# Designed miniproteins, single chains, continued (3): the designs that were tried, part 67

Each design is a single chain, and the fold is of that chain. pLDDT is the mean over its residues in the fold that is shown.

## One batch from the design tools (miniprotein)

Design m10302
Fold by ESMFold2-Fast:
Structure m10302 (fold): chain A 85 residues (1-85)
Amino acid sequence: MLEEAHEHLGEAQRLLRQGRLEDAVGPLVKAADLISSLPEIPSHLREVPVQAYELAGRGYELRGDTEKAQELYAKAQALRKELGL
């Protein structure tokens, strides 16, 4: 649901403001998954899941998990194509 996506996005944004990108990975992925799964994505949220996957990928790189980082970057790229971004 959109409310649940906003809760995860809010948690991710709080962690990002504190410079805690590695801790933000989980909330970022959950928010991106929920928003990208909506049958109709509000226009003001269309870029959010792409940016969230890219930030989560960076978080995995900081953890040394390059394989998971590349997977999330691939998801972001695929979603850009699907949404015409």
Scores: mean pLDDT 82

Design m10303
Fold by ESMFold2-Fast:
Structure m10303 (fold): chain A 94 residues (1-94)
Amino acid sequence: GLTKGQELLKEKIKDDLKEAYEKGELLLGHLYEVQDAGRRLGLEVSDDPFETSAVILTAVVNGEVDPEEFSKLVSPDLAEKLEKIVSIKLGIQS
């Protein structure tokens, strides 16, 4: 189960993703790419793309999922957006 700190981080990430979506900085297709990456990593996904994406990104931030393995499963453009939105390092391909 998530610690209280991990739960708060998940909610913060979810809020950041929703704000980015409302500003047009993130599309639903990007959230579906995160969900697909989560499925390929063996993580459970729900019908809520924001909740599922926040859970997956929390696992990446906490080191439960290797950021490099995650970044291989999403487009480079999406990885760059997520680094800015969530303040995480995913290993951008230069």
Scores: mean pLDDT 78

Design m10304
Fold by ESMFold2-Fast:
Structure m10304 (fold): chain A 56 residues (1-56)
Amino acid sequence: GAAEGTAKAREAAAKAREALRAGDAQSFGEHANEGYRAGVEAGSEEGIALARSAGA
């Protein structure tokens, strides 16, 4: 559901930030893409915005 998708987007955003901090561009891209997908599938503006913040 939307809440689950939003939670997955938040987790992906956190992992993307950690990967970016560690200098791991590949993991950053993977987690950012997962967050965006989770946000889109949830159909929630919050989830989508959070996923984009991880990828932008």
Scores: mean pLDDT 69

Design m10305
Fold by ESMFold2-Fast:
Structure m10305 (fold): chain A 70 residues (1-70)
Amino acid sequence: DIADIVQRISTHLIQQGINVRDLMRTASDAQIRDVIRQAAASLGITLSDAQIGQILATMRAGVADGDAMR
């Protein structure tokens, strides 16, 4: 469930002191994919490259809407 994974990753990044909105606005897709992969690994979640791409797209859409959790 991509929405649940996005919520977990966003919460984890916030707990690590990362501003998700700023990350989505300033970092490259490659950098964001790496951050998502590392966060998922820390949470014990195994993600395919396709799932990482879906999570990145969902998080970026959330920032565009002013809601980084969506």
Scores: mean pLDDT 76

Design m10306
Fold by ESMFold2-Fast:
Formats: sequence, C-alpha cells, structure tokens
Structure m10306 (fold): chain A 80 residues (1-80)
Amino acid sequence: SESLENLLETVKKAGAPIEAVEELVRAAAENDTEKAEEAGRKLYEAGASPEEVSAIGAHIGQSLAEGVSEEEIIEAVRKV
C-alpha cells in the first residue's frame, strides 16, 4: 500500500515514538476520538510538529480506508 509506505517514511523521518503511533492506529481503527487525541498529544510532547502529526494521522486513515488491517499497520510500524 502506497499510504502504508508513506506512513512508515513519515514516522521514520519524524522520529515519532512507536508506542504513540500504535495507539493512534488503534484509536483510528476503533473510531475512538478521545484515544486519538491522547495519542496525538503524546506525539506533540515527543517533539513532532503539527504537520508531522497531521501527516501521520492522514496516512493511517488512508491505509485503513484502502483495506490495510489495524494489525498489519501496527506490525509495519514496529519494524521502523
């Protein structure tokens, strides 16, 4: 998936904490807005820019919309 590849590249370049990215993936898959906001705050606290947080969220949403499973996205993120 191009969206999944874009997600992994963005996470790697941003130096985003993998645990926070995983929580954001789970929140998006569960449609849990409160959990998504918490994960986003963790990314900001770790030094990610607003643009980087937005890009990570967009690529997660696109990957899920393309039919990539939550489990597959999380396993791919863990390999970054």
Scores: mean pLDDT 86

Design m10307
Fold by ESMFold2-Fast:
Structure m10307 (fold): chain A 81 residues (1-81)
Amino acid sequence: MSPAEFLREAARLLEETARRAEEAGLPKEVVDELRRLSRKLRELADKIAAGTLTPADVRELLRTMARAGELRREAERWIEE
């Protein structure tokens, strides 16, 4: 799997989590943040595929991945209750 494909898969999983969170009645703010992070990962994946990734984008990627992982795990726990 390429780095761009990995990020697109991560974005797909976040969007799936956002959909399930919305169906489970989680706060709109959580759903909106999951969708925002999904869009950001897709944007970064496109930059990787195009070879246009900057050092600032790498920092954004690391922050986005960390936040996405935390929020996804949190939302999954709330959905499974």
Scores: mean pLDDT 84

Design m10308
Fold by ESMFold2-Fast:
Structure m10308 (fold): chain A 119 residues (1-119)
Amino acid sequence: GTAENVLKKTAENLKKQADAELERIKAEHPEITDEQYEKVKELLHKLIDEYRKVALENIDKPLSEIEAALEKTRQKGLKEVDELADELNLPEDVRRKIRAILESMVDGILLTVKLINYK
């Protein structure tokens, strides 16, 4: 359906935005390895796809229920970011920036859901 195609396109655009922000973080933190940044990138891409799936699975529900489902997924995603940051021993500045990317991605999916429901 059209909602599925719009959400898929939004997710791909958000992945590109996340990649661009990660490249900026990498430039500011040359002590962090390419392998560590690739693990962060893979996690963010997986979380974007999970948000897309959650939004689509709940698309026919009232907006309040979609928002609640996405908020639960956001909280789980932030925990997964914190766990990866601990595993990779990332600086607190880097962890904070990665968390901000995740929050921006959830907001992007929610905005797309609101636009789908407006039409």
Scores: mean pLDDT 87

Design m10309
Fold by ESMFold2-Fast:
Structure m10309 (fold): chain A 72 residues (1-72)
Amino acid sequence: SREEEYEKIVREKEEELRNDPSLTPEEQEEGVRLLRFVKDTMLRRGWSVDQTREALDRVLASWRTQARQRRA
């Protein structure tokens, strides 16, 4: 189902975040919360799986850039 595809994408992205050595444990948890928030928002708005994947990739890329800037 579409919901199962969303959950699969979220799990893959969550695992990437938790295994990212450039992130602190606190940043990993922040990233996971952001990931879940974006997924729930896209699902509620009826966005496609592909649109949701693209939105998650963009949001996480932006967030990682901001996290690096905060530590610099």
Scores: mean pLDDT 78

Design m10310
Fold by ESMFold2-Fast:
Structure m10310 (fold): chain A 71 residues (1-71)
Amino acid sequence: SEAERHLQQAVEAAKQGDIDSAQEHAREMARALGREDLADRVVDAIRSTYDGGHDVVSTIRTLYRTLRERS
């Protein structure tokens, strides 16, 4: 899945401390899930998690699951 590929890339970037790349891959993840309308919120949530010293990888995985919920 394209969305799963972007999820994996976002997680790997986050593990390396490359938050800018993690945000970019998470934006593409939201787009691939048909939720481009939420892409900026996803990017902001990742940055906020990082700035707060919280687990960015867990945030990315939670966002992926949330975005897969169909309206």
Scores: mean pLDDT 86

Design m10311
Fold by ESMFold2-Fast:
Structure m10311 (fold): chain A 65 residues (1-65)
Amino acid sequence: PERVVEGEAVLASTGESLGPVVGRGRDTAEAARDAYEQAVKRAVEAGVPEEVARREVEVRVTRVE
């Protein structure tokens, strides 16, 4: 069954919230990676360079389904 990982995307160095993310995948690891990639994309769209976004972005997991 599909796994869902819900969390809050944050920049670890500042604690700034980038909002909620929902990752989906065949297993928990795939769903968590999907949530992380969504968080990175959101940071880049907000003007953070991709290198910085990949280093600083963290997904604070709130639910695993």
Scores: mean pLDDT 82

Design m10312
Fold by ESMFold2-Fast:
Structure m10312 (fold): chain A 66 residues (1-66)
Amino acid sequence: GAIPRLPAEKLTEADLRAMDTDRLLRYLASVTLPQRLAEPVRAVMEEKGVPEEVIDALLANNGLVV
């Protein structure tokens, strides 16, 4: 599917949950995340079964610490 064009600064936890896992991973690889989304991203990705190592790598790539 198409990569969402929603600005990361306006992204909510509900928006993250609405994306399928593959779409979410592609989206997160292409955006800079605001600090407020660090914990929501971890929670949503854990809920979707993404390995902790992948979550940690994506957050670190965005300069986020949780």
Scores: mean pLDDT 70

Design m10313
Fold by ESMFold2-Fast:
Structure m10313 (fold): chain A 88 residues (1-88)
Amino acid sequence: MSDLELIQLYLERVADIAEKYGLDELAAKAREAAARVPSLSLEEAIKAANELMKEIMEAIATMPPEKKAAVLAELRAVQREIGALYEA
């Protein structure tokens, strides 16, 4: 699997989590970013993922503590899963 394929998978998994927790607009942005990844450089793909995660983290910060803890746990699980698939 290429680095771009891993970033695309990461963004798709992030979109699923955002949708699950009612962040529908951010889920749509994540899916759009994932669809664009194959046409981007690795640097551009990383920047797009980082900007999206910034918006998601800002939205999560406004959530009730219990919901915030749950969504952060799922995001951390995805980061660990994708990290385990990546070997540099």
Scores: mean pLDDT 82

Design m10314
Fold by ESMFold2-Fast:
Structure m10314 (fold): chain A 58 residues (1-58)
Amino acid sequence: MEEFEKKALEEGKILSELYFKKSEAEGLRVLGSSYGHIPKLEEKGKELLAKADELEKK
């Protein structure tokens, strides 16, 4: 993984942890968006965003 991609992913994880304390859906959205910026993890990012959308409906 490129250095800038690794840094973006780590920052996304830290931010998602803060949001997970308030809402699982918010945490999944932050994490999914971070994964979406990494080509190899794009599909995983879509899965996380889909889970966030489903939780927001509940």
Scores: mean pLDDT 71

Design m10315
Fold by ESMFold2-Fast:
Structure m10315 (fold): chain A 91 residues (1-91)
Amino acid sequence: MVSEILLETAEALENGKVQEFMEELAEKVAAGDEAAIEAGKIIQEIQAIVAEILGPDADEAVAREAMIEALRRAAEGESLEAIREALRARV
């Protein structure tokens, strides 16, 4: 399920396992897993939103925490617009 992949991505970021997780996700995308493809698109959109709000000189820890929050919100079914506004309110 897309929500499960988003939550697992957030957990991988918290545990320092994001590189391994993203490699597995990319392999599933290459295999044509529709849930992985959709989750990958959402992750890319969240990355773009975080970069837009925090800017290129943002502290890596702050960017990571924003990514974790955004991924969890997306997993709970929040829209990308709602996530963008929530992140803007915090930074």
Scores: mean pLDDT 81

Design m10316
Fold by ESMFold2-Fast:
Structure m10316 (fold): chain A 72 residues (1-72)
Amino acid sequence: ANTPEAKERAKLFDELLEALKNKDIEKFKEVAEKLLGDKEVAEKIAEIAKKDIEKGATAFFQELAKKLKEEA
């Protein structure tokens, strides 16, 4: 759906992918917080990403999948 919320979410995903590509942990944290709506979870994911960006990305997508499953 081309709703303002869907467009903002798509933009945030583009920013997330760019942050992961550039290994920009601070930007990754900001975008993850906006996508998940949970600052504490986003901070924990960012700490994982600082040590291992792939593990941080995996943790993010696991939390996102959980959120989407609860919304379905």
Scores: mean pLDDT 80

Design m10317
Fold by ESMFold2-Fast:
Structure m10317 (fold): chain A 74 residues (1-74)
Amino acid sequence: AAEAAAQARAGAHSDETRDRVIKEMAELISEEEGVDPEEVLARLKAGDQETFFRGSALLQARRNGVPVEEVEAA
């Protein structure tokens, strides 16, 4: 199974890693938009693709030390 192989490559705590990343995305979006982080987290867990892309861009911008506009423009 592809999921099992991905978990093996990611290590024993892939589920914890996913939860941590999603929570970090929710916190970043909450700070930017002034929305409750629990509401943002619920959207991410429901598979809201727009919220996921926004969170991913914010997370990447933070890790690279660049404005989110630079990440979204790329």
Scores: mean pLDDT 68

Design m10318
Fold by ESMFold2-Fast:
Structure m10318 (fold): chain A 89 residues (1-89)
Amino acid sequence: EREKEIAELEKRIAELKSEIEKNPTQDKYVELLKTLLRLSLYRRPDLSDEQIARAEKRIDATVEDIKEFGIPLEELKKAVEYAEERLKR
């Protein structure tokens, strides 16, 4: 039921964008980047559910590293813009 997961991720992206417009924070940009990456995985019909699950674990590990070591908000914003452009095709 991948269509349901895609719809939930798209909804979360819209919510996060609204929250960022009101008050931009590192945590919100990190969550937006994570959600965009997850959406890109779920939109790939060539990936198995097992492959998506493994990729999601790697995304989660990377998100924790970003939070721990700190990445400038402007760099996170650029990463989000890049991910959005890639999703548009």
Scores: mean pLDDT 79

Design m10319
Fold by ESMFold2-Fast:
Structure m10319 (fold): chain A 73 residues (1-73)
Amino acid sequence: GLAETSLSVEEARELAEEFIEEARKASELEDEKEKNQRLASLYSAMGILAAAAQDPEAREILLKAAKEIKEIA
């Protein structure tokens, strides 16, 4: 279904690393409006992926990444 994801634990880890790296890059932006917009987008996307995750381990990885992005913001 649309609420489902076939994300493996490995794919979840790769996505988490990518989104956290992008969040850290976004935090270095001089334009505060662009920075806040990018950080909010990354946090939202990670939260949606976590909610859709079928594998509990993958879901926990994505939720942890969402929390780290929120802390970077």
Scores: mean pLDDT 79

Design m10320
Fold by ESMFold2-Fast:
Parts: sequence; C-alpha cells; structure tokens
Structure m10320 (fold): chain A 94 residues (1-94)
Amino acid sequence: SLKEKLKILLEKNEQFKSLIDQLKEFLEDEEKIKKVSDGQLAALLKTLTDFLEKSGEEISDEQIAELGQKLRDAIFQPQKERDPKARDKLLELL
C-alpha cells in the first residue's frame, strides 16, 4: 500500500522524514496554513513529489498522484470547500 511504502521511505531517508515533519506541522496548525502562501504550499508539494520520484521504483506514478491529490484536498482547496476529514486522512497516511 502507499502507506507502507511511505513508512519505508521515512525509515530509510532522514531528508524525506524532515519534509514530512514540515508538512505535518502545517496540517496540524490551521493558523500556520492560513499564513502560508499558495506559492509556499506549491513549492512544498513539488519538493515532496520530486523526492518521491527520485526515491526509485518503490512508489508508482499512480501512488504519487494519489498522495498529490490528498495534499491538494487537505491544503490547497479554499477553506469553505475543504473536507474536514481530508486533513485527518492525510495525517493517517503519513
């Protein structure tokens, strides 16, 4: 599953863990997310997806796309359109 592959990367790669810890910090603090620009969130998403693509064959393009969609749903949607459960689902995946 995507969750198991992400766990393996978190155990093997400290830089990936650091990126995920930064993402979790934004997801857990709604006031921080409100203050972060769309450009900063897009840069974080790009860094994360670029890292996953460079990690090798453990994560498929479909699984990278799934993670990207969950990130968009949790972070990049306007607050009024944001599913309150999307953030929790993403945190459970990470």
Scores: mean pLDDT 68

Design m10321
Fold by ESMFold2-Fast:
Structure m10321 (fold): chain A 95 residues (1-95)
Amino acid sequence: TPQQEWLDSQVHTLELVRKTLEELLKNRDYEGFRRLVEGLIVMYRLDAERTGDPLLRELTERLEEILKQSQVNPEEAGQQTLRELDEHIERLRAL
């Protein structure tokens, strides 16, 4: 269905983002990690505004909080970001 195709597309996109973030963290590219998360926040904020999707809004808010903490502890912030993405992917798969 169109809804299932949209969900599959969202899961696929998030899995690619997760893999990219994991590689950035593995290489200790914390500036690259922050830049990618900043881009993701902007994208999801705009999509949440357009769609009214509460899951996108909640994810955006959590990522913004994690990004602020990344200035103090980038490794912990990175691991928390991966966890948030994993939880969101699992929620989408359950739909």
Scores: mean pLDDT 82

Design m10322
Fold by ESMFold2-Fast:
Structure m10322 (fold): chain A 92 residues (1-92)
Amino acid sequence: MQTVSASVEFTAKGGETYVATCTVTNADPPAKVKLTVTNLETGETISKEAVVADGGSVSITFTAKADNEKYRVTCTAESNPAPTVTLTVEKL
């Protein structure tokens, strides 16, 4: 079993809603995926885990708490062979 990870950091604006999406490809068999959103100012963390087949995704929707706070989004995927991970963050 092998683990791959992707991370992105961004600065959020208070009251804005964001969607973090982690997509896995080459996940045969299905990959165990953990998506984590961390507020780097407060240490608040939101996590979601799922078993995801090839081309599937896990997403977390969250609203930023305050202006100019940095967030880190991390996606880890475990499978054998190792899958490919694509991590995106979009403002709604």
Scores: mean pLDDT 81

Design m10323
Fold by ESMFold2-Fast:
Structure m10323 (fold): chain A 84 residues (1-84)
Amino acid sequence: SMAEEYEARTTSKESLLELALEVFKENLDKLLEAGLISEEEKEEYLKKVEEAVELWAKDEEEGEKKLKEIVEELREKVDERLAK
């Protein structure tokens, strides 16, 4: 049925989002090791990305927009700290 096809697509999408989350987590670990973020900031950004991933599962456009905002915010924070 079309509902079964939708569930299959949702499951595949969730698997890809889980992989993306793991990659993001590894990048946060590298930033923490470099001293560019704190452990508290790592937890905060992980939570934000998990929320954005949940949003993407419900609304791809809004979830993608939120993920971009989170990545841009983290990038600016890291760039600012590298300049110090």
Scores: mean pLDDT 75

Design m10324
Fold by ESMFold2-Fast:
Structure m10324 (fold): chain A 88 residues (1-88)
Amino acid sequence: YEELKEKATGLLTAVAELARAAGVKEIDVPVVVEELSEEELEAIREAVEETNKAHPDVRVRLVEIPASKAEAEGDRLSERLREIKARA
């Protein structure tokens, strides 16, 4: 739990910093709910809340997706992050 929360917070913080550097105010992070336990989902939600409190200029939103959409939503996030990095 704590290890997962720290890892999620680190990743979300990196995403928020990239978004902030590029002047992006909102970013959606897809979460495959069928692959996560209730405890894992809770840890990710807490990490999002902590990231949003630490980075008020950037809003990170969790988007719950089914496993069937994981690849497409992952591709969209990768494309978005590429756009953000290109503008930073």
Scores: mean pLDDT 73

Design m10325
Fold by ESMFold2-Fast:
Structure m10325 (fold): chain A 82 residues (1-82)
Amino acid sequence: MKELIETLKKLGLSNESIARVLLTNAINIQLGKYKDKPTSELLRMAAEMEELFKKEDWETILKRMNPKAQEYFEDAKKLLEG
C-alpha cells in the first residue's frame, strides 16, 4: 500500500486523486466477494457504498467492508484528512 501511494505521488497525482484510486480499489475488493452476483446488484451495492461515503458514515462503511477493502479505505481517509 505505502509503495502504491508513493508511486502515485511521484506520478504527480494529488492527494484527492490518490484517495479516489484507493476508494475505487476498496469498492472493487468489496464487490469481489459478490463476483457471482448480477451486474445490476453489484452496481446497486457500489452506489450504496458511495452514498455512505458521501454521508461520512465511516463506522458503517468500515463494519461492512472486508479487511483488505478496509485497508484501502483507511489509507484514502488519511490522505483526505492529512
Scores: mean pLDDT 67

Design m10326
Fold by ESMFold2-Fast:
Structure m10326 (fold): chain A 87 residues (1-87)
Amino acid sequence: AERELLRLLAELLEAALAGDRERAERLARELAELAARVLREENPELSEEELERVREETLRLLLALVERALADPELAAAMLEATRALL
C-alpha cells in the first residue's frame, strides 16, 4: 500500500517536471483516492464523513503540491529523488 502511494507520488512529480499539468492533477486525484482507501482499510472505526474529509484535504494538499512543483522544478526534482529513495 505505502509502496503504491510512493509510486503514484513519483509519477505525479515526474509529470509536474515534464510540465504536464493535466497528468499531474489526474495522478493527484488517484493518489488521494488510494490514500483514503488505505486509511479506511487500516482504520475501520473512522466514519464515512471523516474518510471523505481526509480525501478532500489530501487532494487539496496534492493539488497545491502540483502547483508548487510546476512553479519550482528544482524542488520537484529534489522531492522526486527523495520519493525514489524510499521505493
Scores: mean pLDDT 84

Design m10327
Fold by ESMFold2-Fast:
Order: C-alpha cells, then structure tokens, then sequence
Structure m10327 (fold): chain A 70 residues (1-70)
C-alpha cells in the first residue's frame, strides 16, 4: 500500500541521515501500536537496511528492539 511505501521511505531516510534518536522513538511507537509479528518483520527489515547503509548504531538499535519483543 501507499502508506507502507511512505513508511519504508521514511525509515530509510532516518537511517541514511543517522537520525538514531528519531528512529528509536518511531520503533517504540510501533511496539505500543503494532502486533508482535508485524514488529518482528519490521525490525528485521530495519536491521538489514541499517547494515546496507553502514549505520551500525541503527543496526544495533533494531537488534535490541527485536530481542525485547522476541
């Protein structure tokens, strides 16, 4: 859907800018609003995208959030 595409682009933009604080706030919002299964898939995607862009801090954040909900 268009909403999913816009969300994916927003996450990618935060990772490219190394805006780890905004990314963490967004992930915490998802933990409070989304299902566990949706967040597992999302946080795996964030991890892979962060590794692709060489943003180790965002990758570590995504792994931490994944472990918190697993």
Amino acid sequence: SGAQEMLDKHIERLIKKKDVESLEKLMDLFISTNSKSANITLFQKVYQLAKKYGNDESADLAKKKYEEIS
Scores: mean pLDDT 84

Design m10328
Fold by ESMFold2-Fast:
Structure m10328 (fold): chain A 80 residues (1-80)
Amino acid sequence: SLLDKAIELFDKAIEITEKNPRAASFYAAEGANLFIKAFPDKTKEVMEKLLQAHRAIEAGDYEKAKELFAEMKEKVLELK
């Protein structure tokens, strides 16, 4: 399902954030796109978290980026 794929992508983003922050950003963006496709009413919330996560990565705050990826994953699990 779209939601299972989104969860998988957020897990990949969390796993690789320190090793490859650029790849983590791509996985998170893909997960966010699938999340929004399933729940268009959540677009603003998801995009705001994704933007915050990208800004955290730019700042070298990988812990904050992983926290935001985990929050998006948790939201998918709640709505599934």
Scores: mean pLDDT 88

Design m10329
Fold by ESMFold2-Fast:
Formats: structure tokens, C-alpha cells, sequence
Structure m10329 (fold): chain A 55 residues (1-55)
């Protein structure tokens, strides 16, 4: 998955299901969704960047 595709997917997960949740909960849920989809888990730095861009 490209970095752009990965960031878009993280953004979609957060904005669809995780609005108003704490940052750590958002990070954990993003990681779980990638794991359940049998995809490589994103780096914490990428997840943090996407969350910081949204909130």
C-alpha cells in the first residue's frame, strides 16, 4: 500500500467511527482495523500525523 493510500485509509477509519475518541484509542482502533483486514499495520508516526491533521 502506498503512503497516500495508507493515510487515506487511516483518515477514513478515524472520521467514520472514531470522532471524539482520545488519540490513543484512535491509534489502537486504526491498528486493529489494519490487522483485521490482514494488512501491514501503519507506523505510529503516520497514524499520529493523520490524527493531528484531523484534530
Amino acid sequence: MSDEEERKKIRTIITTNLKGKPKEEQKEQVKRQFLYGEMQTPNDSIIDEVIDELF
Scores: mean pLDDT 75

Design m10330
Fold by ESMFold2-Fast:
Structure m10330 (fold): chain A 102 residues (1-102)
Amino acid sequence: SMKKKIDELGEKIEKAAEEIAKLEKEGASKKDIDKRIEEKGKEIAEEAKKLGISSQQLSSAAVGVSIRLIGDSIDTGDEYLSKVALYASKIGTIATDILDKS
């Protein structure tokens, strides 16, 4: 179903965001982080296009992931989850922009 494809894409966005947050924690430069955000955004946009997911559906999925992670961060006090939410949002924005221009 389309809902399942959108949910699976959201999971991929979250995993990519976790990888970038880990790189930041390990001391990666802003330049390296920005490059990885761009690379992951492109990968997500290509996957969305292949699956027939619209830019609006992709944007909604990315926002949903970010809101959930922010909520979890507040509930647990785990600031790392807020960083994952930030990178999920950034990946989603880049992917949406690429998909809209395709």
Scores: mean pLDDT 88

Design m10331
Fold by ESMFold2-Fast:
Structure m10331 (fold): chain A 80 residues (1-80)
Amino acid sequence: SGNTRRKALFQGLLLGTDTVNAGLEGEELAREQVKRMLELAKNPETSYGALDGLRLAGEALRHFGLTEIGDFVLQKRDEV
């Protein structure tokens, strides 16, 4: 289901940043991962996947009650 995909993506984002940004809290880990995905969104070869990933991540963050950062993610996606 869509909820399962969004949850898996959010978990993937958190796991992906853990090895690079040890010591960051969950919200900060999510922000750093989003920053990296925004760089992928600027590359024509990866743009579609990164934009969809950012949308799903923003929706997942909202679903888990992190509405402020979820709104931030979706806004940054729309600015690309």
Scores: mean pLDDT 63

Design m10332
Fold by ESMFold2-Fast:
Structure m10332 (fold): chain A 71 residues (1-71)
Amino acid sequence: MKRSLTVKLSVDGLTIVVSAEEVDGEVTINIQVYNEKGELLWSGQGTTRGEVTREHLERIARVIANALRKR
C-alpha cells in the first residue's frame, strides 16, 4: 500500500517541511528548510523500514529547528 505523511513547522522565520512516503514497507523521509523569502537553506533525505508516525516526523522537525537556532 502507498502511504504519505507531511509535517510542517514554522519557527523563527524558518519553515521546516518533513515528509515521509511509504511504498511496500520502505519509507523515504525528506527534510527541507526554507527561510522567510522561501529560499531553500538546507535539505536532507533518508530511508528506513517500517511504520513512521506523525509524532516521529514532528520530533525530527523540532530537532532540526533547534539545531538551526543554536547560532
Scores: mean pLDDT 76

Design m10333
Fold by ESMFold2-Fast:
Structure m10333 (fold): chain A 73 residues (1-73)
Amino acid sequence: SILEELKKLIDKYGVDELIKTLKKLKEEGKISSLEYSLAIMAILSIKNNEDINLTDDERKLLKRALDLLKKEL
């Protein structure tokens, strides 16, 4: 799942590095403010062991953000 992929990135790089990279991607116009906010929310929810319910559209936005994040890391 998309959330398991994100959890693996958190385990490998840590929350601070992922947030820093997402901020860079947003500043460079590679992701939207909505994609950025959704990715930050998902990272913090996983870090806090909170349940995340995403719509299909939100999953697509998160997937796009994660694909770009993986290329930048």
Scores: mean pLDDT 86

Design m10334
Fold by ESMFold2-Fast:
Structure m10334 (fold): chain A 83 residues (1-83)
Amino acid sequence: EEDLKKSNEFLNGMKIRDDTLAKAKKIADSLPKEVLEKARELARKLLPTMSLDEVAEKIAKELGISKEAAEAVVTVVLAEENK
């Protein structure tokens, strides 16, 4: 559940990204393991060639998941691959 923090006082991209990433991870973790793994591999391959929105749409269409779930997986992959 939500932790009470004064994010407005220390509003830095890193803090906002942590909250966004936590929500994305919860959504991604709700997916079946096989779907999540395939979505992660597809995101990793497509992200260098397409925009985040296009990658999310492609994953959602190919795996039969919601665009919101696909965007969550793309967000997680971006955070992992960029580290």
Scores: mean pLDDT 69

Design m10335
Fold by ESMFold2-Fast:
Structure m10335 (fold): chain A 63 residues (1-63)
Amino acid sequence: MSREELIDRMVNELGLSRATARRIIREAEAGMSPGEVYQKLYELSGDEILSAEVAVALGRLFA
């Protein structure tokens, strides 16, 4: 899954702004843990399952 696909998923499925989605991508690339990414996504979206899926995908992209 590409960076742009994850941005689109965060915007279209989690309801985040594109600016917020891009910030989360930058934070993950800078070394934010998948657990911290999950917490931020869940807090912003309320979607536990999709937040976990996106956090795992970001962790794999930047591993």
Scores: mean pLDDT 84

Design m10336
Fold by ESMFold2-Fast:
Structure m10336 (fold): chain A 65 residues (1-65)
Amino acid sequence: MHPPLFYAQLLVDLGYISQEEFNALKPSLEANPSQVLALLNKYKVDLDDFAEKVKSYQFDPSKLN
């Protein structure tokens, strides 16, 4: 299982949320990982397509700051 910030950063890279929104959500996502599922549902992200993107996504921790 990937960390919540992995999924949130992928959502930024796919254009579902902004980097500013990600930075604002970061403490909440670390405290409550279920917020990732809430974001996927809010933006109507296709879970099968998202899972395929997750398989190929190279997480870059430099994007966390």
Scores: mean pLDDT 73

Design m10337
Fold by ESMFold2-Fast:
Structure m10337 (fold): chain A 81 residues (1-81)
Amino acid sequence: SLEEKLKEIQRYIDEAKKLRDTANKLMEEGKKASEEVYKIAQAALDAIDEALRNPEKLKEYVDRAKTAIEQAKELLEEIKK
């Protein structure tokens, strides 16, 4: 349903924002590599914005956002080590 798709989109927005917040904190701690996490998380948010503007491509852009979020999470875990 549309409602379930919107809940999924909101979850990805929340995850991407948390990744950006975490990346900013790590950058303040001197971990410059975290700038890439921020950029990938921002790309996920941009993909969601595109999905919302182009409903016919919703799945394509949501899939792009999901991939970006997973990449940002993996990179963040490597930076934390």
Scores: mean pLDDT 83

